# Designs tried in a protein design run: designed miniproteins, single chains, continued (4). Part 93

Each design is a single chain, and the fold is of that chain. pLDDT is the mean over its residues in the fold that is shown.

## One batch from the design tools (miniprotein)

Design m15214
Fold by ESMFold2-Fast:
Structure m15214 (fold): chain A 90 residues (1-90)
Amino acid sequence: SESLEHLRLAALHAIGAGRAAAAGDRAAALAHLDEARAHLEKADLPPELRAALLAALEAMRAAIAAGDLEALIAALAALDRAVRAAEAAL
């Protein structure tokens, strides 16, 4: 489905954000998070799963802004759990 494709692209961009942040490229990391959010907006998801995915992306953004790698790893783990739940629902 188109929603599955958008969810997959959102997950890939979130991984890209993590990689860019680990490399010290904050601007690229934030650009990847913006793309991930745009793809999530195009996915038809249950409201609770959409909220969980958006919360995880916001936690990643906050961690990147703070330069907090431990928080970024935790936010990526939360995103992975939310993506798997959303894939199971689609």
Scores: mean pLDDT 89

Design m15215
Fold by ESMFold2-Fast:
Structure m15215 (fold): chain A 74 residues (1-74)
Amino acid sequence: SVVDEIIELIKEIIENPEKRKEMMKKIAELAKQNNIPEDTEMEIAWLLEEALSADEEEQEKIIKRIAELVEKAL
């Protein structure tokens, strides 16, 4: 699913922050292909910024929130 693909890219950024620009470009392409609004894409970027500064437990909660936002936008 698109949700699973976006979450996989988010997890890749968390594990390898140096790939953030490359992975965000892929997320933007998936968002456009699936008519996900720019406002939702901006919220994903904001939540990702929080996840990068969070502990593992909080990261899991943020990832779940990103998944919920993507599902609602589809």
Scores: mean pLDDT 84

Design m15216
Fold by ESMFold2-Fast:
Structure m15216 (fold): chain A 78 residues (1-78)
Amino acid sequence: MSREEQIERFVAETRRRLDEVVAEARAQGLSPQELRRRLLAVLQEGARRMVERFGLTPEIEKAVEELAAYVEERVAEY
């Protein structure tokens, strides 16, 4: 697998986990604040794993920023 393909897979897997957390939060009637807390925990773990695997590069920084924007979008839609 290429480096680019591996990064894309990590991003896609993290997005799927974020979507699962949103679905769980809706089912449980969690507050937007609690949803944000849980989504940020998933993002932090995903970001840490990507940095450990690929290093802190502009490409990884951009991927993390895109995931952070996705978290804010999901919270805003909740």
Scores: mean pLDDT 85

Design m15217
Fold by ESMFold2-Fast:
Structure m15217 (fold): chain A 61 residues (1-61)
Amino acid sequence: MEDVEKVSPEEKEVARDIARRLLDVAYEFARTALEVHPDISPAGLADLERTIAEYERERAA
């Protein structure tokens, strides 16, 4: 039996699938950027790190 405060099972499954796809795409983009630019400038590295931190912060919120 589902929790009373939970969203519908359908909506939960859709949200889960979307989140999984979004995370996969974001992760692949970050990985590709690091592979394509092995000699990233300090500014570029700081920007990438900031973006990742922002993403994690929004995810936790």
Scores: mean pLDDT 64

Design m15218
Fold by ESMFold2-Fast:
Structure m15218 (fold): chain A 81 residues (1-81)
Amino acid sequence: SMEDLIKIMEELLKENESKFSEKVKEVIKEVIRYLKENPDASLQEVMDYLSKLVKEKELSEEDINKLLRFWSKVFARYQES
């Protein structure tokens, strides 16, 4: 569910807060906000929004890699829920 996805993202953000730059934290928080405001959003719409944020905030390669690892962990935990 969307509620479970949001919860997993918030938990993983908290667990990894010390590893993330402010830009990475901002992107994750903006995606969480988008999900809360758009509960009917498809996975594709969420991914498109994430891609837009990455480009607009000009994330470094290191930050993009951290964000991709975060997203992989979110999906892994969501599949087990």
Scores: mean pLDDT 83

Design m15219
Fold by ESMFold2-Fast:
Structure m15219 (fold): chain A 89 residues (1-89)
Amino acid sequence: GTAYVVPATVTINGKTYKAVLSVAEDGDVVILNAETGEPLAGGKADRDKVVAALRAGEPITLKLFSAVTGKDETATITPLSPKVYEVPI
């Protein structure tokens, strides 16, 4: 399969992180802290909608489980560029 990967900033519960966002073909979302490599958030999303926003360089808001707060949070993801990396998985 394919994962779509982009460097981004992510804002969760009022705090902004440097992050890497990964979205799999099935809509599985993983957000990692770019500085530590630790998980920040994860969940499911509409893959086509997310990838379209990322390729446009546009912010997207998702409801994901936050590893920081231990509950579902609204995460706002802003890609650093419209370049989306396709990674085999």
Scores: mean pLDDT 85

Design m15220
Fold by ESMFold2-Fast:
Structure m15220 (fold): chain A 57 residues (1-57)
Amino acid sequence: TIQVVKVTGPNVEEAKKALEEAGFRAVVAGDTVGVATEDPEKVKKIAEEMGNTAEVV
């Protein structure tokens, strides 16, 4: 099942680049990045390792 992960925090641009390099499609919405994925835990791990907050919405 595809889930949306919302990424917010101080290093959102770095997280976007890392997510795109890992093969995820990241969409910018203001100061937030959204990722639609079947692997939400991997997206959360990448975002959180860069000091951001990630939540499945």
Scores: mean pLDDT 81

Design m15221
Fold by ESMFold2-Fast:
Structure m15221 (fold): chain A 69 residues (1-69)
Amino acid sequence: DELKRLQLLDEVYNKLVEIYRKKGDEERIKEVEELHKNRDLGGLLVLLGEETGDQRYIELGKKLLELRK
């Protein structure tokens, strides 16, 4: 369970870094690095959904952020 969550965290982080690096968006890369450091899978998934247009990532990310509070 926790191991799968950490693997997903790293996968989402790597995808976002690739996206923002291709766009030359250094501020977004810093934001993604901070979210990864804090193990904020919900925040990373929302950003991934916004960049890819995949609403499923946005919905999942929002649910994870809500459960954390």
Scores: mean pLDDT 81

Design m15222
Fold by ESMFold2-Fast:
Structure m15222 (fold): chain A 96 residues (1-96)
Amino acid sequence: MKKVYKSVVEAEMRTPDDARRAAEELRELLEELKKKYGLIDAKVSVEPSGRVRVEISAETGAVALQAQNEVLRRLASLPSVKRIEAQPIEEVEVEE
């Protein structure tokens, strides 16, 4: 079985419009991180509540953690962030 390392970061934004803008910036960052680190997958989603969720999958825990730190740094720079939650890097087994 192939092991992958998952990072999940959630941010609560003050408004749904702030969440949409944050998601646009994060999509650009995730494309850069995919090229830089060779990520398996990276996606951002926005909830109607104004919550932004960033999910990253990497082949190593070190890469997942580094990518998570880049996302956290970007989110912390946004003036509309109300709260940021980062989940510990999770090692998961995938069938392939």
Scores: mean pLDDT 83

Design m15223
Fold by ESMFold2-Fast:
Structure m15223 (fold): chain A 95 residues (1-95)
Amino acid sequence: TKELIIEEIENSEKLSEELKEAIIAALEVTKNPVELMEKLTLFFHNPKDEEAWIELAEKLVEEGAREEAIKVVELGLKYLPDSEKLKELLEKIKA
């Protein structure tokens, strides 16, 4: 299932290459790919959903994937450059 999900993401024309790389990296390190995909499904409906970006990054930090979490927050900031919550989260993860 995990390998098939990665293949679908790689072949998606709806996702930017940068977003694909972040999602694939997260999927490769996660211990719960089903839970991660449920969060990603919500987020795919609206890339400006600040809460979805925060939840995804927090989940990655919880699973020990700090570098992937940083990439997710940085990507979220490209869609939401004025998000104070994402800026604060980035500083917290980098500390």
Scores: mean pLDDT 70

Design m15224
Fold by ESMFold2-Fast:
Formats: C-alpha cells, sequence, structure tokens
Structure m15224 (fold): chain A 59 residues (1-59)
C-alpha cells in the first residue's frame, strides 16, 4: 500500500533520476505502477522499481 511504500521506498524515488522524463514525484504513482506490474506487495530494488515504472508508463 502507499503507506508501506512510503515506509520502505527505494532510494531512487527521491534522488536516482532527478529531472528525467519518467520521474514520479508521488508515492501514489509508484504504487500504481507496482500494482499494474503485479509487484505492489513485493519488495523491489531501486533498479527493479525503475524498470517497473518505465514498463507501467509505457503500457
Amino acid sequence: AVEELRAHPPRRYVSATGTEVWELPSPELIRWALERHGRLDQPVTPEELLAILREAAAE
């Protein structure tokens, strides 16, 4: 859930991409991407989250 994601966010949520196109400023968007990819309730690495965000945004 959003609260869980906020408690254990990957580092790149706030710093990894900075000003790139796929940058998501909201934990709600990250949650949506994780849910869309079927990884909402699973731990993800920063690299995995990046890939999930891009795939979710593309679909």
Scores: mean pLDDT 54

Design m15225
Fold by ESMFold2-Fast:
Structure m15225 (fold): chain A 77 residues (1-77)
Amino acid sequence: MEEKIEEIKKEVEATREGLRAAGVPDESIDRIVVTTAVMLARKYGLPKEDFLKFFEEHFTPEQVEEAKALLDGIDAD
């Protein structure tokens, strides 16, 4: 479980650094990395409780709420 969270964290950080190096604005980077983290959590089948803990540790409260809304939206066809 924790191993999957560390993999997601590393990939999110690598994405953030790559986008910043490419000159993408911080606002757009934050949006992209939030979406990427949500997609990775879904891909790895991470439980919602573990995903929320990961998000609370590494993202702002506003980004956590956005990620929660994205997960709920994807579950609703």
Scores: mean pLDDT 73

Design m15226
Fold by ESMFold2-Fast:
Structure m15226 (fold): chain A 63 residues (1-63)
Amino acid sequence: GPLLSDQEVIDLLYKAGFLRERTPTVDAAVRAAIRQFERFYGLEPVDGVPDERTKRALVEYSS
């Protein structure tokens, strides 16, 4: 199963300042926030996809 749910990804992006509001789903704003997070931490590819790589980094940098 996934490391984080969609809501956990959104919450962590919001707490880290990459997202201005919590949304109910992974929308265009959340995908843009993921791309900013990926650029900031040097993760490639910068695609805005909440894959296991991105989710693992969110857990690591939010702990």
Scores: mean pLDDT 80

Design m15227
Fold by ESMFold2-Fast:
Structure m15227 (fold): chain A 61 residues (1-61)
Amino acid sequence: MEAEVRLEEVDGRRVATFRAPSKEAAQALLDQLRAAGHRNVRLVSDTEVRVSLDGAELPEE
């Protein structure tokens, strides 16, 4: 599965946004990140997953 990643800063927090090629790929990525111990992970669109690199709370989507 290919995923495009963007490292960016949102509200002073470092975040990584992953764009997956499909909804299924985005869901799998979300599950993998949660399994790896990332608790502040969520879908920001059907194909995009955002994770907080600072462990801070992410905005609601």
Scores: mean pLDDT 71

Design m15228
Fold by ESMFold2-Fast:
Structure m15228 (fold): chain A 76 residues (1-76)
Amino acid sequence: SEKEKRKNIAELVEMLRQGAEPEEIVAEGKKKGLEEIGLKLAGLQNLLEGKEMTPEQREALEAVQPESVEHALKNL
C-alpha cells in the first residue's frame, strides 16, 4: 500500500541519517521491495563517507532527480 511504501522509505532514510553502512541500506531496501530507493540512498551514504559506489548505486543515482531525494528527506 502507499502508506506502507511511505513508511518503508522513511525507515530507509532514517537508516541513512543514523549513519548505517551502505550495504545495510541496500539489504533493507531489497527486503522492503524498494531496491532502487535503497541503492540511491546507499550511493549517497557512500559519497558522504568518501567511499566508492557500486555500478548499480552509480546508475541509480544518475537516474534520480536530486529534488526527489531532497523532497523525501524534507518530508520526514
Scores: mean pLDDT 68

Design m15229
Fold by ESMFold2-Fast:
Structure m15229 (fold): chain A 73 residues (1-73)
Amino acid sequence: MGPETQELADRFDQLFREYFAEVSKQTKDLGRAGLVARLYATAELLESEGDTDTAKILRDSADRILEYTKKQE
């Protein structure tokens, strides 16, 4: 494959690492409520784009986190 494909792979790896480091930091600051809100927001965006199956998985995951949090009260 061409050198351009390797450059794209390296760029994606760098952006991916940088983005996830930032997301990890924000996640610690927001706590469980922030995580749940983010999952619902992402699910709504995916559903608006027609990815209903993935949106359902994210919503079900958010609901599970909420249920777990309520049981820890």
Scores: mean pLDDT 71

Design m15230
Fold by ESMFold2-Fast:
Structure m15230 (fold): chain A 95 residues (1-95)
Amino acid sequence: SDYERAMRRIDRIFRERGWDPRSVRAAYRAVREAHRMGMPYQIMVGMGIRAAQYVRDRGMDVDDAVRRAMQQMMDSIRTGPETPYRRRARESIRR
């Protein structure tokens, strides 16, 4: 599934980048939330990476990092350039 592929991609990035456990938790939680919203693989991975960066680079709480990553991704889907995966994301939001 797209979810399992996204989780495997995030796990590989953790191993390669040496992310701390809080950043890892934020990324996995963001991927799960994106999956629950019906987001495609590309959006799930993007949200995970962004949430981890907010924890690592800005010292955000995991819950706040996930919420901010979600808001930024929703804004990007609404205003960003048209791509096949963004079109799929827009369709999922309208459910």
Scores: mean pLDDT 79

Design m15231
Fold by ESMFold2-Fast:
Structure m15231 (fold): chain A 84 residues (1-84)
Amino acid sequence: SAEELAEKGLKYAEQGTNAYNAGDAEKAMKLGGKGVRYGMEALRLAKTKKEVIKGVAAVIAGIGAAIGGGLMLGSLELGGEAAG
């Protein structure tokens, strides 16, 4: 169901955040990405506001972990001078 998919997405996002806090950029990115995918599938099946809220929460948490991991992993040699 949508709720089960959102719950799985949230668990993956939580694991991704834990990996990010442990300094495991690759694991954070992979688990965050899984959180986003499960959250998006939950949103496709969502029919109620509570299901939408749970799906959105999974996507947001997953994005946070994935972006955090990606930024940590994808260090640019010329980082920090291009932000206008």
Scores: mean pLDDT 77

Design m15232
Fold by ESMFold2-Fast:
Structure m15232 (fold): chain A 86 residues (1-86)
Amino acid sequence: SSSKVTELAKELFRELMNYVPGSYLGSLVSLGNNIYIPRIGNSKNAEEVVKEIDKFVESLKGKLTASDEEVQKIKDKYTEKIKSVI
Protein backbone atom coordinates (compact mmCIF):
# COMPACT_ATOMS: atom_id res chain seq x y z
CA SER A 1 0.00 0.00 0.00
CA SER A 2 1.08 3.61 -0.58
CA SER A 3 2.62 5.16 2.57
CA LYS A 4 0.70 8.39 1.73
CA VAL A 5 -2.67 6.52 1.73
CA THR A 6 -1.83 5.09 5.19
CA GLU A 7 -0.76 8.57 6.45
CA LEU A 8 -4.09 10.12 5.33
CA ALA A 9 -6.08 7.20 6.80
CA LYS A 10 -4.34 7.89 10.16
CA GLU A 11 -5.25 11.62 9.85
CA LEU A 12 -8.92 10.73 9.17
CA PHE A 13 -8.86 8.47 12.25
CA ARG A 14 -7.28 11.16 14.49
CA GLU A 15 -9.82 13.79 13.36
CA LEU A 16 -12.77 11.45 14.10
CA MET A 17 -11.25 10.52 17.50
CA ASN A 18 -11.85 14.15 18.61
CA TYR A 19 -15.58 13.29 18.57
CA VAL A 20 -15.34 9.94 20.42
CA PRO A 21 -16.57 9.81 24.07
CA GLY A 22 -13.94 8.55 26.56
CA SER A 23 -16.02 5.41 27.24
CA TYR A 24 -15.50 4.22 23.60
CA LEU A 25 -12.01 5.64 23.01
CA GLY A 26 -9.90 2.57 23.91
CA SER A 27 -11.94 0.07 21.85
CA LEU A 28 -12.22 2.43 18.84
CA VAL A 29 -8.46 3.22 18.91
CA SER A 30 -7.78 -0.54 18.79
CA LEU A 31 -10.34 -1.09 15.99
CA GLY A 32 -8.95 1.81 13.92
CA ASN A 33 -5.27 0.87 14.25
CA ASN A 34 -5.68 -2.91 13.81
CA ILE A 35 -8.51 -3.16 11.23
CA TYR A 36 -9.60 0.02 9.41
CA ILE A 37 -6.36 1.98 8.87
CA PRO A 38 -4.64 -1.16 7.42
CA ARG A 39 -7.67 -1.90 5.18
CA ILE A 40 -7.78 1.66 3.80
CA GLY A 41 -3.96 1.68 3.41
CA ASN A 42 -4.02 -1.61 1.46
CA SER A 43 -6.66 -0.34 -1.04
CA LYS A 44 -5.64 -0.82 -4.69
CA ASN A 45 -7.98 1.75 -6.30
CA ALA A 46 -10.43 4.57 -5.55
CA GLU A 47 -13.43 2.18 -5.34
CA GLU A 48 -11.76 0.13 -2.56
CA VAL A 49 -10.77 3.33 -0.67
CA VAL A 50 -14.39 4.57 -0.70
CA LYS A 51 -15.69 1.13 0.40
CA GLU A 52 -13.20 0.79 3.30
CA ILE A 53 -13.75 4.40 4.50
CA ASP A 54 -17.54 3.76 4.37
CA LYS A 55 -17.09 0.60 6.52
CA PHE A 56 -14.91 2.48 9.03
CA VAL A 57 -17.36 5.41 9.39
CA GLU A 58 -20.35 2.99 9.63
CA SER A 59 -18.54 1.20 12.54
CA LEU A 60 -18.62 4.56 14.40
CA LYS A 61 -22.37 5.19 13.83
CA GLY A 62 -24.11 6.19 17.08
CA LYS A 63 -20.75 6.48 18.96
CA LEU A 64 -19.66 10.01 17.89
CA THR A 65 -20.58 13.33 19.56
CA ALA A 66 -20.50 15.08 16.13
CA SER A 67 -23.63 15.52 13.97
CA ASP A 68 -24.19 13.25 10.93
CA GLU A 69 -23.56 16.33 8.71
CA GLU A 70 -20.17 17.06 10.35
CA VAL A 71 -19.13 13.36 10.12
CA GLN A 72 -20.10 13.35 6.41
CA LYS A 73 -17.96 16.48 5.79
CA ILE A 74 -14.92 14.84 7.46
CA LYS A 75 -15.54 11.61 5.51
CA ASP A 76 -15.84 13.47 2.16
CA LYS A 77 -12.71 15.59 2.86
CA TYR A 78 -10.50 12.55 3.55
CA THR A 79 -12.06 10.38 0.82
CA GLU A 80 -11.11 13.04 -1.78
CA LYS A 81 -7.60 13.51 -0.26
CA ILE A 82 -6.91 9.75 -0.30
CA LYS A 83 -8.35 9.34 -3.83
CA SER A 84 -5.94 12.11 -5.02
CA VAL A 85 -2.87 10.03 -3.95
CA ILE A 86 -3.96 6.54 -5.07
Scores: mean pLDDT 83

Design m15233
Fold by ESMFold2-Fast:
Structure m15233 (fold): chain A 86 residues (1-86)
Amino acid sequence: MTETLEEAKEIVKKEGSENEQKLFERGVELIEKFLKKHNINPSTSTFQEIRDLLKNLKLNPAEQEEKNKVLMYLDWIEFIVEKARK
């Protein structure tokens, strides 16, 4: 996905249901918390750039589990954005 988190937020706010907006906000909060812990700025990064940055992180086994959850939330957010566009 070539959109930034900020651009995706505007799409979901305009076109998404109330439930989709709440799921999006929760997912973004969890993603941003993880990315900030690893010195990644989420506001200016595209979804693809975030995925690529996550691949290059040197993580311990516990942080690998957290990364897998973040990737799951990225997939859910991308699904919500794509659905909101239709």
Scores: mean pLDDT 75

Design m15234
Fold by ESMFold2-Fast:
Structure m15234 (fold): chain A 78 residues (1-78)
Amino acid sequence: LSDEERAALEAFAARYGLSPEEVAALLRRWGGSPLFREFLADPRATVLALMERTGLPQRSVAQLLALSPATLTRILRD
């Protein structure tokens, strides 16, 4: 990760109350992806686009993104 991506991830984790384990899971899922910075810049828009494209319920999208259902709900509420 670049320093900018790490700072963005730390800000994201602080904003949505992610555990260190959730942060590690996100890094495994998204680390090195060109979409990772895009996700961190606008998590809500990225999640909504994913839900619309896949037709999956919120809980399934949370699992795909390595997020808890509670974290996904906080993102969508934002």
Scores: mean pLDDT 77

Design m15235
Fold by ESMFold2-Fast:
Structure m15235 (fold): chain A 53 residues (1-53)
Amino acid sequence: GKTPEQLALRILSDYFRKGLLNQAQIQEAMKEFGKKLADADPVELEAILRKYV
């Protein structure tokens, strides 16, 4: 089992590693998200990231 923080970090890392998002796009997505990854719903985070792909 993974914690919500670990799931959020994995999703963020996968989007970056696969070249789906660059650093600037990740920063904009995180601004919109407005939360720390430890406090994040991973599903909500992924939905926001998908808007920038």
Scores: mean pLDDT 75

Design m15236
Fold by ESMFold2-Fast:
Structure m15236 (fold): chain A 79 residues (1-79)
Amino acid sequence: MSEMEELIEEFVRLIERIDAEIKAETDPEKRKKLLEIEMEVSSWLLQATVYRLLNIYDPEKLERAREFLERAEEEVKKI
């Protein structure tokens, strides 16, 4: 569905931004933090993709995924 597809696209875009930040970052502690965020984003992306493929509509799961995306984007911006 469109809303899940848009969420998946936003997760992919965030991963691309994190990859670019890691390549530019020279501080090993900041790089580690970016990698940890990327791993969490990748986990949520996998879950969202599976739910879409199985046609499972879980509004609570969708809302939690969106909340996670917003928090992850804020954390990346603060690094």
Scores: mean pLDDT 83

Design m15237
Fold by ESMFold2-Fast:
Structure m15237 (fold): chain A 83 residues (1-83)
Amino acid sequence: SHMEAKLDSGKVDAKGKVNGNDVLVKVLPSGTLVLIAGKNLEEARKAADVIESGGAEVQLVVVSGNEITLFFSSKDAEALLKA
């Protein structure tokens, strides 16, 4: 998919920190934010597949090592990004 291709390319929209951890931030065409802890683009690809195949409205995806966390609320996503 085009979302998977964008994540797999290693393209970075912005750099940031969340709870002291270095993260890469991507914004998908849907407006969904994807946070990638800099070790695992494969997990970012899996997150893109979940967003694309799922019928659920997802605002933020966080990828850290072997963990994928989905946020369904824009308010919770904004709170995480400000941390």
Scores: mean pLDDT 48

Design m15238
Fold by ESMFold2-Fast:
Structure m15238 (fold): chain A 56 residues (1-56)
Amino acid sequence: GMAELQAQLEALEKGLAKARAAAEKYADNPSTRATAEGEIARLERELAEVKARLGL
């Protein structure tokens, strides 16, 4: 339902913020940075899907 989609939106936004912070913190480590960038891309796709389902 709508409540579950809103909860997913909040969780994805928090996850994305954490992943972006990790990418900035570990910018000098190519392996860790690449992992964080991959996580950001995945979370951005999932966030877009949830927003689409919410009509955003």
Scores: mean pLDDT 81

Design m15239
Fold by ESMFold2-Fast:
Structure m15239 (fold): chain A 85 residues (1-85)
Amino acid sequence: MKAEEAAKKALAGADELVAIAEKAGRGELARTMRKLLEDAIKKKNYKQAGNIAYGMAIEARRLGHDKLAEELLEAGKELEKVAKE
């Protein structure tokens, strides 16, 4: 997968997590994670971006959104693959 495609998937999942977390009163944490993800992508630090996506997947699961957690986990795996290219 191209780096841009993996990054777009991770950011889309992050945006969905932020919307869910804001309704649950956890918006600040989710917004902080999304900002760190965007900064890592801008720096082309895809290993860090993948680790952040994994953390976001854990938060999504904690909020009861297993499908979003799986999507964020998959995005994290794709970012990890890009980091090894």
Scores: mean pLDDT 84

Design m15240
Fold by ESMFold2-Fast:
Structure m15240 (fold): chain A 98 residues (1-98)
Amino acid sequence: MEEQIEAVREVGDRAIAEIREAGEKYKLSNTEAMNLLARAAQEIARAAKDSPEAVNEIFRVAQEGALKLAKSPEEEKIDVAVEALREMTDRAIEVIKK
């Protein structure tokens, strides 16, 4: 469990850093922000693969984040994506701890 929690946290932190860096270097389109969120969700899910319940929560949060992102103004898209990634990471860790 501890090793799985560490892996999920590390992948989540890396995904957040990658999205922040992309947002600083580029003006991200809706499609680009959605693609980054989808890729990050897949990477976090791989880290949580030994917990099917955590994987399900990751994709549920990713779907909610994607819907919020689609409705968000361009200036908020990076913040919305980062929030979704933090929630995915935190929810996955909570489920793994059960």
Scores: mean pLDDT 79

Design m15241
Fold by ESMFold2-Fast:
Structure m15241 (fold): chain A 71 residues (1-71)
Amino acid sequence: MAALAEANLRAARELVAAAREAARTGSAPDYQVRMLALAAMVEADLAERLGADPEEAERLREEARRVYEEV
């Protein structure tokens, strides 16, 4: 399960970064930015359930939630 947990954490980090960049540049519609943020939250939740560091997973969820709320 470690490899899957790592993959989901990596996906969450990448999706948070993509959501922030899309929100910052304004080049993507609001719904797309929100979808990226929601996907990041899902990946972080799955990573935690698969045995990833819960503190890191929660940090990524909170970062994604902030992006979601800011658009």
Scores: mean pLDDT 83

Design m15242
Fold by ESMFold2-Fast:
Structure m15242 (fold): chain A 63 residues (1-63)
Amino acid sequence: EAAEERILAAYDAGVASPHRSGPTRAALEATRLGFDITPRELEELVRKLGDPRAAIREALARQ
């Protein structure tokens, strides 16, 4: 879905930045799209699932 791809793109851009802000950038994009996803929730899901795409999909499923 479009929301998943936009949030994942923000995560990847954050990871590629010198200041490593993947979860923070992803959570900000989610907020712009109207979802309540925190950077901490994404960090915990990425740690648990080992995959940022799966973590974002799971966070969106909780909405």
Scores: mean pLDDT 80

Design m15243
Fold by ESMFold2-Fast:
Structure m15243 (fold): chain A 64 residues (1-64)
Amino acid sequence: ISDSSINKIINDGQTSIDNGDLLGADISIGMLKMMSYFSPNPDTKKKIDKQIDDLDKKLQQSKK
C-alpha cells in the first residue's frame, strides 16, 4: 500500500466532509479501514487507524 494512495483517500474523505457529502466520507473511511486491515506493516496500520479516528470525529461533528 503506497503513502500516495493513503493520502489521496484521506484527502477525498476530508473534502467530502467539508462539502457535506456524508456518503462520500463514509466510503473514504471504509476504504481506509480496508487498507488498515490488509496492511502488513504495523506502523502503517497505526497511521491509517489514527486518520480513520480523526475523519470519523469530523464526520460526527458535521452531523450535528
Scores: mean pLDDT 78

Design m15244
Fold by ESMFold2-Fast:
Structure m15244 (fold): chain A 72 residues (1-72)
Amino acid sequence: KKTELISEAVKRIQELRERAKKEAPGNPELDRVIRRGLVEATTAAVKGDKEKIDEIISRTQKELDELIEKYK
């Protein structure tokens, strides 16, 4: 169902957001990456594009990892 794809995309981005809060609370660069990922992943989910959702989540996770390492 389309609703399930949206819920899953939101959940996956929320998990990344929780990690960002834990590793670098209040960092505007991490917030920007999470917000962009949420918008793009939910847009792809509305279109039913599972491959695009996975690409967006992977890219968002990689960007988040790079930023967390930068702030260590």
Scores: mean pLDDT 80

Design m15245
Fold by ESMFold2-Fast:
Structure m15245 (fold): chain A 89 residues (1-89)
Amino acid sequence: SELEKAREAAIKALEELNKAIQKEFNLSKPNPAIEAAIKVLQQPEIDEAHLDRLAEDLTALANDTSLSEEVREAARKALEALEKLRSLL
């Protein structure tokens, strides 16, 4: 139950990050790396190595001063949701 809630929260946060990136850069399509990450989180078994890599990528986005505050905040929120999911595995 808690694991399922954390997974759904992480997926939702990644979807919101994708929306923020699309809005900032006027992109017609979602970011393929974030879409791939969402697919990983939708699998019944989650590879922890993929979560470690995703956490690194989200940390980089959250600290990228060339990106808008909206994108950086969405990345931070996604990182927080991912770290909660990781703590339950």
Scores: mean pLDDT 84

Design m15246
Fold by ESMFold2-Fast:
Structure m15246 (fold): chain A 64 residues (1-64)
Amino acid sequence: GEVEITLADEAPAPGQEVEATVTALSDTPAQVRVVPAEGARVLIGLPALKAGETVTVKGVAFAA
């Protein structure tokens, strides 16, 4: 499914825990996403989401 992801920190340091706000634009199964950030990538785990559902999850930044 399609999701919109907003990171609370756009330039996290590697190893930093980063809060992400995720809005499902369509029904989405549980999955792991890698989200690009400035100088890093953020690994987040998503639960199964219904279209229009919004959740806040915590991810971990790692070096790009």
Scores: mean pLDDT 83

Design m15247
Fold by ESMFold2-Fast:
Structure m15247 (fold): chain A 80 residues (1-80)
Amino acid sequence: SLNAQIQAAIATSPGPTGAVELPASVESIILNYLTVKTEEELKKVEEELGVSREEFEKAVKENPELYEELKKEIETLEER
């Protein structure tokens, strides 16, 4: 059905930053850390995801390749 394709497209594309409705993955943790501009926003994300500031930093250090990939994507989006 055509409506099924539309629903699948929406589900496949998570959309812009701020859609923290799904359980946090390592990728989501790193992405939120990179997109947060202020300490207050980071603190709120920490509460919502149940992740500490130290855990964000550890995720970045333990996953340097993933961090670099996500950072490059964000930089590309922000630069444009």
Scores: mean pLDDT 64

Design m15248
Fold by ESMFold2-Fast:
Structure m15248 (fold): chain A 96 residues (1-96)
Amino acid sequence: MKNLKKLDKSTIEVALEVARALAGLPHVESLFVFPNFEKGEIDIVARARPGVSPEELRRAVEEALQKLGIKPEDYEIEARDDGSIVVRLKNVKKKK
């Protein structure tokens, strides 16, 4: 009866794993997590430490996602002019 979409619990769990992995990177100064319950998506924004290029941060983020076994189809990566990297996790189900 409600057209309210909510994030799948598995998507939240994947986002927490990603956030932990990114927070451990020496390239990351700060991390922000923005759940969008209506879209069923979670945006994770990582900001580079001083002296880290957006390309270096993006590479480190992509490596972290690969190590976690996140499929390329389940996320998007966007580099921002301010040196931040946005990882958008789509409504993913980790079934392993």
Scores: mean pLDDT 74

Design m15249
Fold by ESMFold2-Fast:
Structure m15249 (fold): chain A 78 residues (1-78)
Amino acid sequence: SLAERILELAREAAEAARAGDLEAFLRRLRELHRVAAEAVAAVEASGDEALRAELERAVAEADALLQAAAPAVRAVAA
């Protein structure tokens, strides 16, 4: 599902940041933005409230995962 893909990409991005791999982190973030755009389009096309709720939960969890990795991202970007 799009929700599972969002969470997978967020976990991979966070892991890349902690490993000091800025290129992998940025690549995963670009893919995450692409999948998020697809998710928005899917909700707009379907009007499916269950899908919307699932995606909102996935986005919130993804944000928490990325926020936890923020110190690692700042370290590799400095």
Scores: mean pLDDT 82

